Designed miniproteins, single chains, continued (2). Designs and how they scored, part 2

Each design is a single chain, and the fold is of that chain. pLDDT is the mean over its residues in the fold that is shown.

## One batch from the design tools (miniprotein)

Design m4039
Fold by ESMFold2-Fast:
Structure m4039 (fold): chain A 56 residues (1-56)
Amino acid sequence: MTAEEYYRLGKEAFNKGNFEEAIEYYSKAAKLSVKNAAISFEALMLQQLAKEALKA
């Protein structure tokens, strides 16, 4: 899978309230997208939001 595919899966999981799954997908997207700063930044930011939502 590409970084963009993992990023999209993470957003879908987040929207469904599956925050743990969202964190996993965003983490994978960030790792694969280190050469694409925009996707890497958004994936890391959304991963942080998913972690905060999970704690709530």
Scores: mean pLDDT 75

Design m4040
Fold by ESMFold2-Fast:
Order: sequence, then structure tokens, then C-alpha cells
Structure m4040 (fold): chain A 74 residues (1-74)
Amino acid sequence: MSSEDVARLIGYILTLLARALEQGNEEAIELVKKAVEYINKGDYEKAASYFRKAAELVDEPELGKEAEEILKKM
């Protein structure tokens, strides 16, 4: 995983979190938090799943897909 991929992943996480906060979508906020927890545990498959679900809830499905592609390289 390159430093560029890490920076992009952080960008996608922040964008999804910002959308969830803007919408007051507590479920999406919780899913983003769970995704970050799974990244910290090294469970990138579960992290990708949670990001995809969060992205769908905030109507940003492509952001979830981009984050998943980066996590597959870890």
C-alpha cells in the first residue's frame, strides 16, 4: 500500500463522515466508526463492507467503492 493510497483512503473516510454529519445520519456515522475500528484491527474485508454500507446510506456509493478498492490492496 502506497502513501498515496493511504492519503486517498483518509480523504474518502473524511468525505463520508462529513456527509453523514451534514445529514445527521447517526447510522452512517456509526458504520464509518466501525470501518475505522476494523482497519485498526487489520480486518480490511469487514472495513470495506462497512464503508460500502455507509456510502450507500449517504448517497455516495462511488466513494465506498473507491475505499474498498484501496482496502483490497492492504
Scores: mean pLDDT 80

Design m4041
Fold by ESMFold2-Fast:
Structure m4041 (fold): chain A 57 residues (1-57)
Amino acid sequence: GRAATLEEAYQIALEVLKTNEPAVAIGPVLKELRERFPELSDEEIEEAVGKAVYEVQ
């Protein structure tokens, strides 16, 4: 379902941001998530990435 898709997007963002500098990784991960999850809105993807950034700080 949509909730599971949102969780998957968040976990991918979290993994990328744990491995890479956030200032460099945010742009690429946003692009990747938009391509992998076209059913998610830009707002939902930005929220998932923002949550991941907060978590890795």
Scores: mean pLDDT 80

Design m4043
Fold by ESMFold2-Fast:
Structure m4043 (fold): chain A 54 residues (1-54)
Amino acid sequence: HHHMEEERKRRNEYLKKIEELVKQGKFDEAGKLAYDYITELERERRRRAKELSK
């Protein structure tokens, strides 16, 4: 539970990167970054499910 701040910081960093890419007209890169973030969230959710089975 002490890592909630780390999760929030990562989320903010991803959002800033996506906004910067959009401002630069790099929509493909922004989309890939957003997809990577979603994939990471799903991976984390599955990881937590396994921990709860401990």
Scores: mean pLDDT 75

Design m4044
Fold by ESMFold2-Fast:
Structure m4044 (fold): chain A 65 residues (1-65)
Amino acid sequence: SKTIEEILKRRKEAAEKLLEEGKLSEEEYKKLIETWEKVAEYLLKNKEEEAVKVFQEMAKWLKEK
């Protein structure tokens, strides 16, 4: 889906800007990009449950910091 690819692109651009502004560490940036790429891949395959799990794992990682 074009929409999923466009959302992924915008999320990557937003994360890159936050990294450049010092609001994200390189570790957080890498984790966000990897998470969004996996979510987009699962959504393109109509595997919404798997996409949700990937996002939940990211949320746990951020909370444990």
Scores: mean pLDDT 77

Design m4046
Fold by ESMFold2-Fast:
Structure m4046 (fold): chain A 82 residues (1-82)
Amino acid sequence: LEEEVRRLEEEFARKPTAELFVRLGKLHVELGEFEKAVEWFEKALRLDPKMAEAFKTLAFAHLKLGKKEEAREFAEKAKELE
C-alpha cells in the first residue's frame, strides 16, 4: 500500500488530474489515514469541482473521522451532482 501511494505520487509529476488525487485519497483511506485522504479529495475538487466521486469519498472520510454533519453535507452534494 505504501509503495502504491508513492507510485501514484510520481504520476502527479507527469499528469496531475482530479482522478489521480481521488485514487491517492482512496489509498490513504485503506491505510486508515483519513485526514490525509480528506486533503487529497479536497485537491481533487479544486481541479474538478463537479466530481461526485470526490464528494462521496469526502463524506466517507469525514464519517470515519467522526464528523457526521460534514459527512452528510458532502453526501448530499454528491447526490446533487449525479
Scores: mean pLDDT 78

Design m4047
Fold by ESMFold2-Fast:
Structure m4047 (fold): chain A 66 residues (1-66)
Amino acid sequence: GHAEAAEAVRRYLVEKLGVSEEDAERIARLIREGRGSQAGAYLANRLGLSDEQMAEISAIVKEHGA
């Protein structure tokens, strides 16, 4: 669900991409709230993630049924 997806994305951002805990928690909160489009915009526009990194995050979210 959204909670499991949020935690998985938070871990990926911090552990694999070196994103700050503050930014990762902001993304996790948006995912938990079902605000995936806003999370995606923040990842792309504010954090500068590549299309490949965005696709990986989308896969993680989908795997957790969110």
Scores: mean pLDDT 83

Design m4048
Fold by ESMFold2-Fast:
Structure m4048 (fold): chain A 74 residues (1-74)
Amino acid sequence: MREEILEEAKKLGEKLKDKPDVEQHGEIGRWIAEKLAEGRITPEDALEAAKAFMEAYNPDAKITGAAPGEHHHH
């Protein structure tokens, strides 16, 4: 299951790499949301698919996700 969704995400990324970043993110986000709504993937799988997509179309790209308003916790 996960292997198939990752392969689909990679192929989608290759098709979308010629599109602007905002459209790429919109399309992959919609694809992930649809798969989640159908129960075909978990939220954890969705995160992995998003990372695989970004690595496929821009290997130098990285998710600069930092929790805003948080600097210290345990």
Scores: mean pLDDT 65

Design m4049
Fold by ESMFold2-Fast:
Structure m4049 (fold): chain A 56 residues (1-56)
Amino acid sequence: KEYQERILSLIGEILDLIGDRIDKKLEGKLTEEEEKEVEKEIKKILEEIDKLEEEY
């Protein structure tokens, strides 16, 4: 249902962020700042998932 669809959407966003990070790292263009930024964004999405679990 809606809850599961939202969780899958958020997981998709995490996968996109990880993919972009890997691509930049392979090109040798990933800075330490960018890596930390991606980690923080993933953490925020995980916190949003936790919030959805509390709501439902």
Scores: mean pLDDT 78

Design m4050
Fold by ESMFold2-Fast:
Structure m4050 (fold): chain A 92 residues (1-92)
Amino acid sequence: DAEARAAALRAEVERALATTPNPEAREVLRQGLTAADTATPAVAVTILEIALEIARRLERGERAEALVRAVDGRYSLDADTELEVEIVPVAA
């Protein structure tokens, strides 16, 4: 199911990337897809969901001042920090 969910989220991110006019949102979505490509399905789901949420905030004109970091399968989003995405692939 995680694999199927990841595939569905990739399709949603690709659709959002094709339709969003916001360049910051496009960059976040692109980074999410790249990071998800090297992750396990469960980790990819979390990465893609976070990328979509940040992109939606940017599309609403909200400032996404958040640090997204994935380390050893743990993710954090801190809205009070400058937006920076650091994703460590889980398992080669």
Scores: mean pLDDT 65

Design m4051
Fold by ESMFold2-Fast:
Structure m4051 (fold): chain A 67 residues (1-67)
Amino acid sequence: TDALRARADQLVAEGDRLEAQGRLDEAARKYAEAATLYLQAGDVERGQELAARAQELAVQSGALAPP
């Protein structure tokens, strides 16, 4: 699972850069991808945190309807 965690970490870094640029929709997509990889790696807590962050940013950007 080391490869999954490494890719997830890279996606988080990409998401952080996009969020800093105000590109919230793109940041949300990167965090959602990272969340999936952390969950597949068995890192459930980190995966859930990033999934929640992705959802929040997607709603904030208008990409998704509020829950």
Scores: mean pLDDT 82

Design m4052
Fold by ESMFold2-Fast:
Structure m4052 (fold): chain A 68 residues (1-68)
Amino acid sequence: SAAAARQAALDEISRINLELQKKLTELRQEAAKNPSKKQEMEEERRKATKEANDQISAINAKLKAALA
């Protein structure tokens, strides 16, 4: 059903967001422990955020196409 497809997409997006938040927290903690790595951790943060956003966009696009 359309409702089931939407719920599955929301669950997957929630999982992606949860993993992103964990990764961002780990990167912040590492930057705090090792200030010399701050710039590298910020680059990893930007890359992880972009990858998560790209995945979410793909899920939303696929859901939209499937429900059209």
Scores: mean pLDDT 87

Design m4053
Fold by ESMFold2-Fast:
Structure m4053 (fold): chain A 62 residues (1-62)
Amino acid sequence: KLAEELVEAILNKDYEKIRKIVKELKSLDEEEKKKILEEARSLLPEEKKRDFDIFVDALNRL
């Protein structure tokens, strides 16, 4: 699932994979994108959630 792939890419600092997932997320409906991002956030350790929130805010402003 995209949420799990996004989490794995973030934890591995795989910026190329993150870019590909972001492109796919931009092609989705807002509701589906929100569900995937919420699921990804739930899978991240607490230390990474703040950085993820900043990432999501940046993504939503595009």
Scores: mean pLDDT 78

Design m4054
Fold by ESMFold2-Fast:
Structure m4054 (fold): chain A 64 residues (1-64)
Amino acid sequence: MLPSVRRLVEEALKAIENGDIEKAKEIVERLRTMAEQARKSGLDEAAEEYRRAADFVEELIKKK
């Protein structure tokens, strides 16, 4: 996993644990933006890691 992906996922999990759903949603949008940037740059593997991380955090928000 990319260090930047891991850091953002960890920040999102802490936000969810603290009840800061707004911050967690902001991190999801940031991950989605990074996925689009990576895709446009031809970094398909990185784009998939960002996209999967965003989906993971979004599902956690829905289950809370």
Scores: mean pLDDT 82

Design m4055
Fold by ESMFold2-Fast:
Structure m4055 (fold): chain A 107 residues (1-107)
Amino acid sequence: MAQTLVDLGNYEEAIKLAEEQLKKEPSAEIYFNLGNAYARQGKYEEAIEYYEKALELEPSAGIYNNLGNAYARQGKYEKAIEAYEKALELDPNNEVAKRNLEEIRKA
């Protein structure tokens, strides 16, 4: 369980820093971190946009799992299921994505 993503405890500061780094060199990690920061603020539409940009640069099971979480938080369960299934296609042993998929399907 991640308790903090930013030692400063300020998601706005994290976003500003990431946006400045993004102007120098775009990376999947920076886009993923921006998505996570927006998701923690409850800004799921912005989070999804940044997760999709991260996936265009470097597809990963972790990014698809977090994309699924953002869709689930919006009540878009069909899109959440699709994202979790994509995470499992990349990593069949991803227990977090498997658990999240089973939880949605039972609800």
Scores: mean pLDDT 79

Design m4056
Fold by ESMFold2-Fast:
Structure m4056 (fold): chain A 96 residues (1-96)
Amino acid sequence: SLAEEFKEYAKKKTVFQQEFDARLALKEGRYDEAIAIYETILEKDPNNARAHLGLGEVYYKKGEIDKAIEYYQKAIDINPNNTRAKELLKKAEEEK
């Protein structure tokens, strides 16, 4: 499965390298791959604000606005000074 493939990937890559790969996948429109990588990051580091922010951005681009808002809020809860997460939350709320 995709999840099993990304568990093997997690053993070979640092969280920093995984964050880079997830951002690249998001930029290239590989949304399901980006989700799998971010979820893999959260298995190792459940409070990784960048992974929660990235999942929000992926779900926003997939048109899943309510889910994007939930992940942006989680990123802000972890890091209340995250200006980028607050800006993306406002943008997503305006699309309701």
Scores: mean pLDDT 85

Design m4057
Fold by ESMFold2-Fast:
Structure m4057 (fold): chain A 86 residues (1-86)
Amino acid sequence: SLEEKAKELEEVVRRGERLLAEAPSPRLEAGLGEAYEKLGEVYEKLGDYKKAAEAYARAAELYARAGDEERAARARKKAEELRAKA
């Protein structure tokens, strides 16, 4: 179930990165950040702290690009936390 959810979110972020390359916008950046955040949560529940940290780090970058400094800071902190556990 969690593994299936991870695969679905992996496909969502893969497609989102392609769309972002073609037509970047704050809305798409925030939406893709949310998808990476969900993927990070799933990886964390699976115990894959390295992949979780990478997902949260990308979410932080995307939130920052979208101008959402609060969600960017939160995601960055979570990525740092998870890297320490990996």
Scores: mean pLDDT 90

Design m4058
Fold by ESMFold2-Fast:
Structure m4058 (fold): chain A 62 residues (1-62)
Amino acid sequence: MEEFKEEAKRMALKMGLDEETAEKLAEEAAEVFKELVERGVKPGVAKTSALMYMLARIVEEE
């Protein structure tokens, strides 16, 4: 879970978001990942879904 949050934050920072926004979106993505894994979704699928959620949030903040 923590490893995923760090990866998501790093991705958001590479996309040009500031640290505060990147941390917020990474936390939201990590919660999506956690919920999916707890429901029995395979970790790889859950990770992809959580990252897609974060990317959609970034597009909405344009």
Scores: mean pLDDT 78

Design m4059
Fold by ESMFold2-Fast:
Structure m4059 (fold): chain A 55 residues (1-55)
Amino acid sequence: SARLEELGRKYGVSVASLRGARTLERELGRDVAVQYMVKNLGLSEEEARELLEEL
């Protein structure tokens, strides 16, 4: 989707990683998704929260 491609470029993250983070938020909740993104995607907690709100 064009939205995921735009977000991927903005945050320097692959579309596949964004889909994974969204799935993780849905299944295990926002805190787990934020921790995953910080540890594995190199995002700050603030960036991770903002990105999840835009997904």
Scores: mean pLDDT 83

Design m4060
Fold by ESMFold2-Fast:
Structure m4060 (fold): chain A 66 residues (1-66)
Amino acid sequence: GPLRSVSRARTLIQPSAEQFAVYVERETADGVVSHSLTISPALTPEQQEEARAKARELEAEALAAR
């Protein structure tokens, strides 16, 4: 999606055979800070989208906090 980076922030989605993982990374004055959200592959598509929405919320918060 079209993300405007005022600070360095990004969301990474890494599906694997054992789990679905979402990571949010951001750059701060103290260096790079990362948040990870590991999602079981047993989750429904709705639960996965909810997890992605939370990751996007964290990314947007990081971009707004300059």
Scores: mean pLDDT 56

Design m4061
Fold by ESMFold2-Fast:
Structure m4061 (fold): chain A 72 residues (1-72)
Amino acid sequence: GEEDAKLLRELADAVAAGDAEKAIELARKLAETGSDPELGRQALETAKVLPLLSPEERAQVAEVLRGLAEQL
């Protein structure tokens, strides 16, 4: 729904910025309060590996998350 889309957009911004703490916080919120627990779980796994990603890889992940938000 709209709340999940908003959380995904905020998560995409945090991922693009390389803000791992904010990304984990938003991904946990999506996993706990979102309508799709599997999407939330996948977002949390992605947020946990964020420190291992390059800036280019982070930008790609952010685009995927924004694309998912547009479908909700």
Scores: mean pLDDT 80

Design m4063
Fold by ESMFold2-Fast:
Structure m4063 (fold): chain A 69 residues (1-69)
Amino acid sequence: MKELSDEEIEEIAKRYGVSKETVRKVAEELVKEGLTSKTLTREQLLRLGEKFKVSPATVREIARRLDEK
């Protein structure tokens, strides 16, 4: 199971101006759907950004951090 550390969640939350809960939810959805930074399409980035009210850049960064695990 791939999971972000609390420190990684806090860093992303501060950098992108979102809550830590939102970062966790996006990470959980990416893992649940089997999405990685290498497989994420523009459509998936936009869909997840809209669902969680975050920028596509936030989604991409969370996916990159998960790929490091």
Scores: mean pLDDT 81

Design m4064
Fold by ESMFold2-Fast:
Structure m4064 (fold): chain A 69 residues (1-69)
Amino acid sequence: LSESLKQAAKIVKELAEKEGNEEAVKYAEKAIELADTDPEEAKRYLQKAVSLLSDKAQEEFAAKVEALA
C-alpha cells in the first residue's frame, strides 16, 4: 500500500518537474514523506498534486499508475 503510494507520488513529482509546476512538486514530495506514516494524508496530497498537472500529464500519470498494478 504505502509502497504503491510512494511510487505514484514519485511519478507525479517527475511529471510536475517536467512541467515546471513547483507547487505540484511540493505536494508530491509531501505525499512521498507521509506515505509510510500517514497514508490517508499522503493520498490527499497526491490528489492535490495530480489536480495541478496539465491534462496531458494527468493522462500520463494514469497510464504509469496502471503499469504499477
Scores: mean pLDDT 80

Design m4065
Fold by ESMFold2-Fast:
Structure m4065 (fold): chain A 108 residues (1-108)
Amino acid sequence: SPLERFLAGVQEIVEELRKLGVPEDAIMEVAGLLGDAFVRLVQLAEETDDPEKLRAEFDRIMEETVARIRAILKASGALTDEQIDRVVERVRQLLRDFYDALLAEKAA
């Protein structure tokens, strides 16, 4: 299911952050932001409106989530800028794949 794939992706990100030495408090904040994004994307996928408006709202949710995660990781001091960029791109891909899977399930 989209939920199972999303949870697996969150777990992969969490395990990578632990392996890179990110403090547990920062990891929990990142997980919380991903949980918030999950709720918002599920709600957005249930909406019926102009597809361009819905995609723009998705992009807003994704970039807001990414910006907050970037700030947490930078404040942790555990990661290089290159490592933060890789985690952030993984988050973008996770959110894109999840939203696209929700839309595909709704269309079925």
Scores: mean pLDDT 89

Design m4066
Fold by ESMFold2-Fast:
Structure m4066 (fold): chain A 60 residues (1-60)
Amino acid sequence: MELTLTGTFSADLPADVAAALARRELEELAKELGLEVTDIRVEVQEGDQVTVTVTATVRP
C-alpha cells in the first residue's frame, strides 16, 4: 500500500524544515493506523509557498 501526504507551508519556512515536518506527520499517521513504513519519498516545490508531497510504501 502507499500513503501520500501533501502539506503547504509558509515561504518563510526553509524547504528542508518543511520536508522534515511533512515526513514526521506521515510517519505518525502510519503508526496510528498500525502500518509499517518500508520506504519514504519526499518532493518539494518552492514558489509563493512551499509545497511538500510525501509518499510512503506501507505494510500492515
Scores: mean pLDDT 81

Design m4067
Fold by ESMFold2-Fast:
Structure m4067 (fold): chain A 88 residues (1-88)
Amino acid sequence: HMDPEEVQAQRDLLLAFAEEVVRLGEEHPDDPRVRRAMEEAKALLAQASHPPKPLTPEQRQLIRDAARRYVEEGEDIDLDALMAAVKA
């Protein structure tokens, strides 16, 4: 029984994460894995109907850390776990 507000929050987190991936991709232009992730993130952002919701400094740091692990360390991201951490 997903609340529509929860679905929107998850989408906003995904868009904020994609935004951070694009920023990190610009700092690592020679890594083909990072370039691919950046292009996928750009495509997701281009198809967004609404901009992501503004984040608190703590939420922004959590998303930035998750994006760094995804881009630089090749770790998969669990959006449900990230959502739970950001909501806490």
Scores: mean pLDDT 71

Design m4068
Fold by ESMFold2-Fast:
Structure m4068 (fold): chain A 59 residues (1-59)
Amino acid sequence: MDKKREELKKKFIEASRKGDSKEALKYLKELDKLGSTPEEISALGVLGAGAYFEAKLEE
């Protein structure tokens, strides 16, 4: 069960790095459906934003 969450987290970060907000939101909603805590969702949002900006700055 945690493996599914980790997989979705990785996909969320990867989509965020690409700037694919639609895919990132999709994975974030799937994590929420799996019963993720509000703190976990908030932390993922911050990580996704950071990954996106880091990737864009390196471009």
Scores: mean pLDDT 74

Design m4069
Fold by ESMFold2-Fast:
Structure m4069 (fold): chain A 72 residues (1-72)
Amino acid sequence: NLGLAYLKLGKYEEAIKVFKLDPNNAEAQYNLGLAYLKLNKPDEAVKAFQRALELKPDFVEARDMLLLVKPS
């Protein structure tokens, strides 16, 4: 997956562009959220994680990231 390759290489802007091409893929939206967090864009990350969880309600990693990025 090209988006995952960019994410692992630290090319977060390129990863975001690739993941945005797949708005109905839960894993792509989760990785989009991770890329946004690396760029210090938590509001965009929250939206991406919410979308991942909407697409896959049992997506534990997306749920856990939503809890992590919201302040207590």
Scores: mean pLDDT 84

Design m4070
Fold by ESMFold2-Fast:
Structure m4070 (fold): chain A 94 residues (1-94)
Amino acid sequence: DPVLQKALENNEKLKKEIEEEIENEDDPRRREALEYFLYGLENNDEEVLQLASIALLALESLERGGSVTEAEVEELFEQLRKAYEEFLEKQKNK
């Protein structure tokens, strides 16, 4: 299926782009969020992907002096870490 083949190629390209962003990222929180985003892509975990995307957007808003607060960013990272731990626990029991 050419549509499925193109989707797979786009997914591999996205993973490589995220891996390159992680290697070049100096902000430890942004790097952590990118690592969770990559993990969600590799393991098809929609919850981790969604939370990592929100965390990345929140960090960008915080850096630009937007309406997102440091406390809201920390809460998002706690939710993201919890979702990741729950996914690992489910995988360990299979």
Scores: mean pLDDT 77

Design m4071
Fold by ESMFold2-Fast:
Structure m4071 (fold): chain A 64 residues (1-64)
Amino acid sequence: GELEEYLAELDKRIEELEKRIKELEKQLKENPDDKELWLELEEEEGIKALLEGFKGYLEKLIEK
C-alpha cells in the first residue's frame, strides 16, 4: 500500500543518513576541533532521530 511504500522510502533515507554520519565521524577523528563538522554531525543525527521517531509512529498506526 501507499504507507508501505512511504515506510520503504523512510528506511532508505535513514540508511543514507547512517552512511553520512559514519563518514562525518571518520572526518572528525582526523579534525576533532572542526566546529563545522561537529554541527553537520549533530544536524544529521537529529534528522535521523526524527525520521526514526516518525517511522515508529506510522508503524504503530498500521498495527491498529
Scores: mean pLDDT 83

Design m4072
Fold by ESMFold2-Fast:
Structure m4072 (fold): chain A 100 residues (1-100)
Amino acid sequence: MSREELDVEVLEALIAMGFALAKRLIEQGKVDEAIEFVRDLTEKLAELAKGLSPEQRERVAEAARRYGDELIEHAEKAGVPKSDIERLRKVLEEGIERLR
């Protein structure tokens, strides 16, 4: 494993853990806190990803997209209002764009 590949794996692990925490907040009915947490997480991930190559940043962005889509599906199944789901989608889209 190269150093750069290790950095991508670490960021992918942080994404997985972060989105698991966001799912937990949604399960607790803390939807606004979950949306704020996802915003903060994606901003911090973008800062950490600045040292990565464009190809590595795209891999990180793809992982965030995958986990983000799972979070949206989880929120929909949990009965989160459509307006809050739209807010979460916007935060995810903006965060993923920052990772690229």
Scores: mean pLDDT 84

Design m4073
Fold by ESMFold2-Fast:
Structure m4073 (fold): chain A 80 residues (1-80)
Amino acid sequence: MKALSVEEAEKLAREAIKELEEMIKKKVPLEEFRKRATELIEELLEKAIHNEEAGKKEAAKILLEAAEKIQKMLEEVEKK
């Protein structure tokens, strides 16, 4: 995968979080939300590792923080 710039990482993080926030507002089934949240966490973590290996530490940090935020969102939705 190509390493992301800081701006690309910020955009990806914002779009991922916004998508999940919209799913929560629409009250999608928990199973659908869990599947999508898990997919986004995996993608963000893979991109974070790739950026870290490429020496783009700031972009990697943004992606890691986004993955952590999504994990917390998933935990909150499951708390019902």
Scores: mean pLDDT 83

Design m4074
Fold by ESMFold2-Fast:
Structure m4074 (fold): chain A 68 residues (1-68)
Amino acid sequence: AEAAAGARGQAAMDRVLELADKVIKENPEELKKAGNYQNIGDKIGELRKAGKSPLEIAAYAVAATKAG
């Protein structure tokens, strides 16, 4: 059960990281503008209100954090 749960979690994490890398490559300028944590928080709030999936929101958050 632990191994199966870990595999599922790893697959979800791999998807988030893949999407985050794509967001960084496609939107580097926007991520630099969002690169302070206040702006990142505001953008996450907007994405939640727009009905974006948790996976897309997580990918954005990871991308923005990595872009600095």
Scores: mean pLDDT 67

Design m4075
Fold by ESMFold2-Fast:
Structure m4075 (fold): chain A 100 residues (1-100)
Amino acid sequence: NLELLLRLIALALRAIGLQLDAEWKGMPNEELARELVEIAEELARLAEELGDEELARRARELAEEIRRLAEEGMPSVELAERMVPRLVKLALELASKIPS
């Protein structure tokens, strides 16, 4: 349980760090999208491990939305502003479902 919680916290912090990088470094859309998709896919795997098929589905839908918006040319700062809060919210929701 502690290891899973720490992994969820690490994913949330990684997403926040990517938003800061997009704002300050002008991170390329393709690079930001790839990193955010990796976070969403990892959240989906952790949700499946906990038996939460709905959270896993929502995380995968976020991964698809991230890919689509990046392909449509959404600026990295705007992509991070839209997606990072949603990824953090999923991580926190999943953390609340860890037993004990």
Scores: mean pLDDT 86

Design m4076
Fold by ESMFold2-Fast:
Structure m4076 (fold): chain A 71 residues (1-71)
Amino acid sequence: MAIKAVEEALAKATDPEAQALLSRALDYVKEGKYIEALQLLGQAYRVASPEERPAIFKAAQAVADELDKAI
């Protein structure tokens, strides 16, 4: 589920900026605002360390899948 994937990425994040972006993305996913969540996940991916990026990418894929199903 998209929520779980974003929570997993947030749990692994050590950069404060990435944590803030992932926390906001999680709020948007819970509200069904998948486009806004994807924008924040993209920003988090760019500021995150290389070790944290795979979890963020996985979260972005899960959110994109939910967006596709919502249409």
Scores: mean pLDDT 83

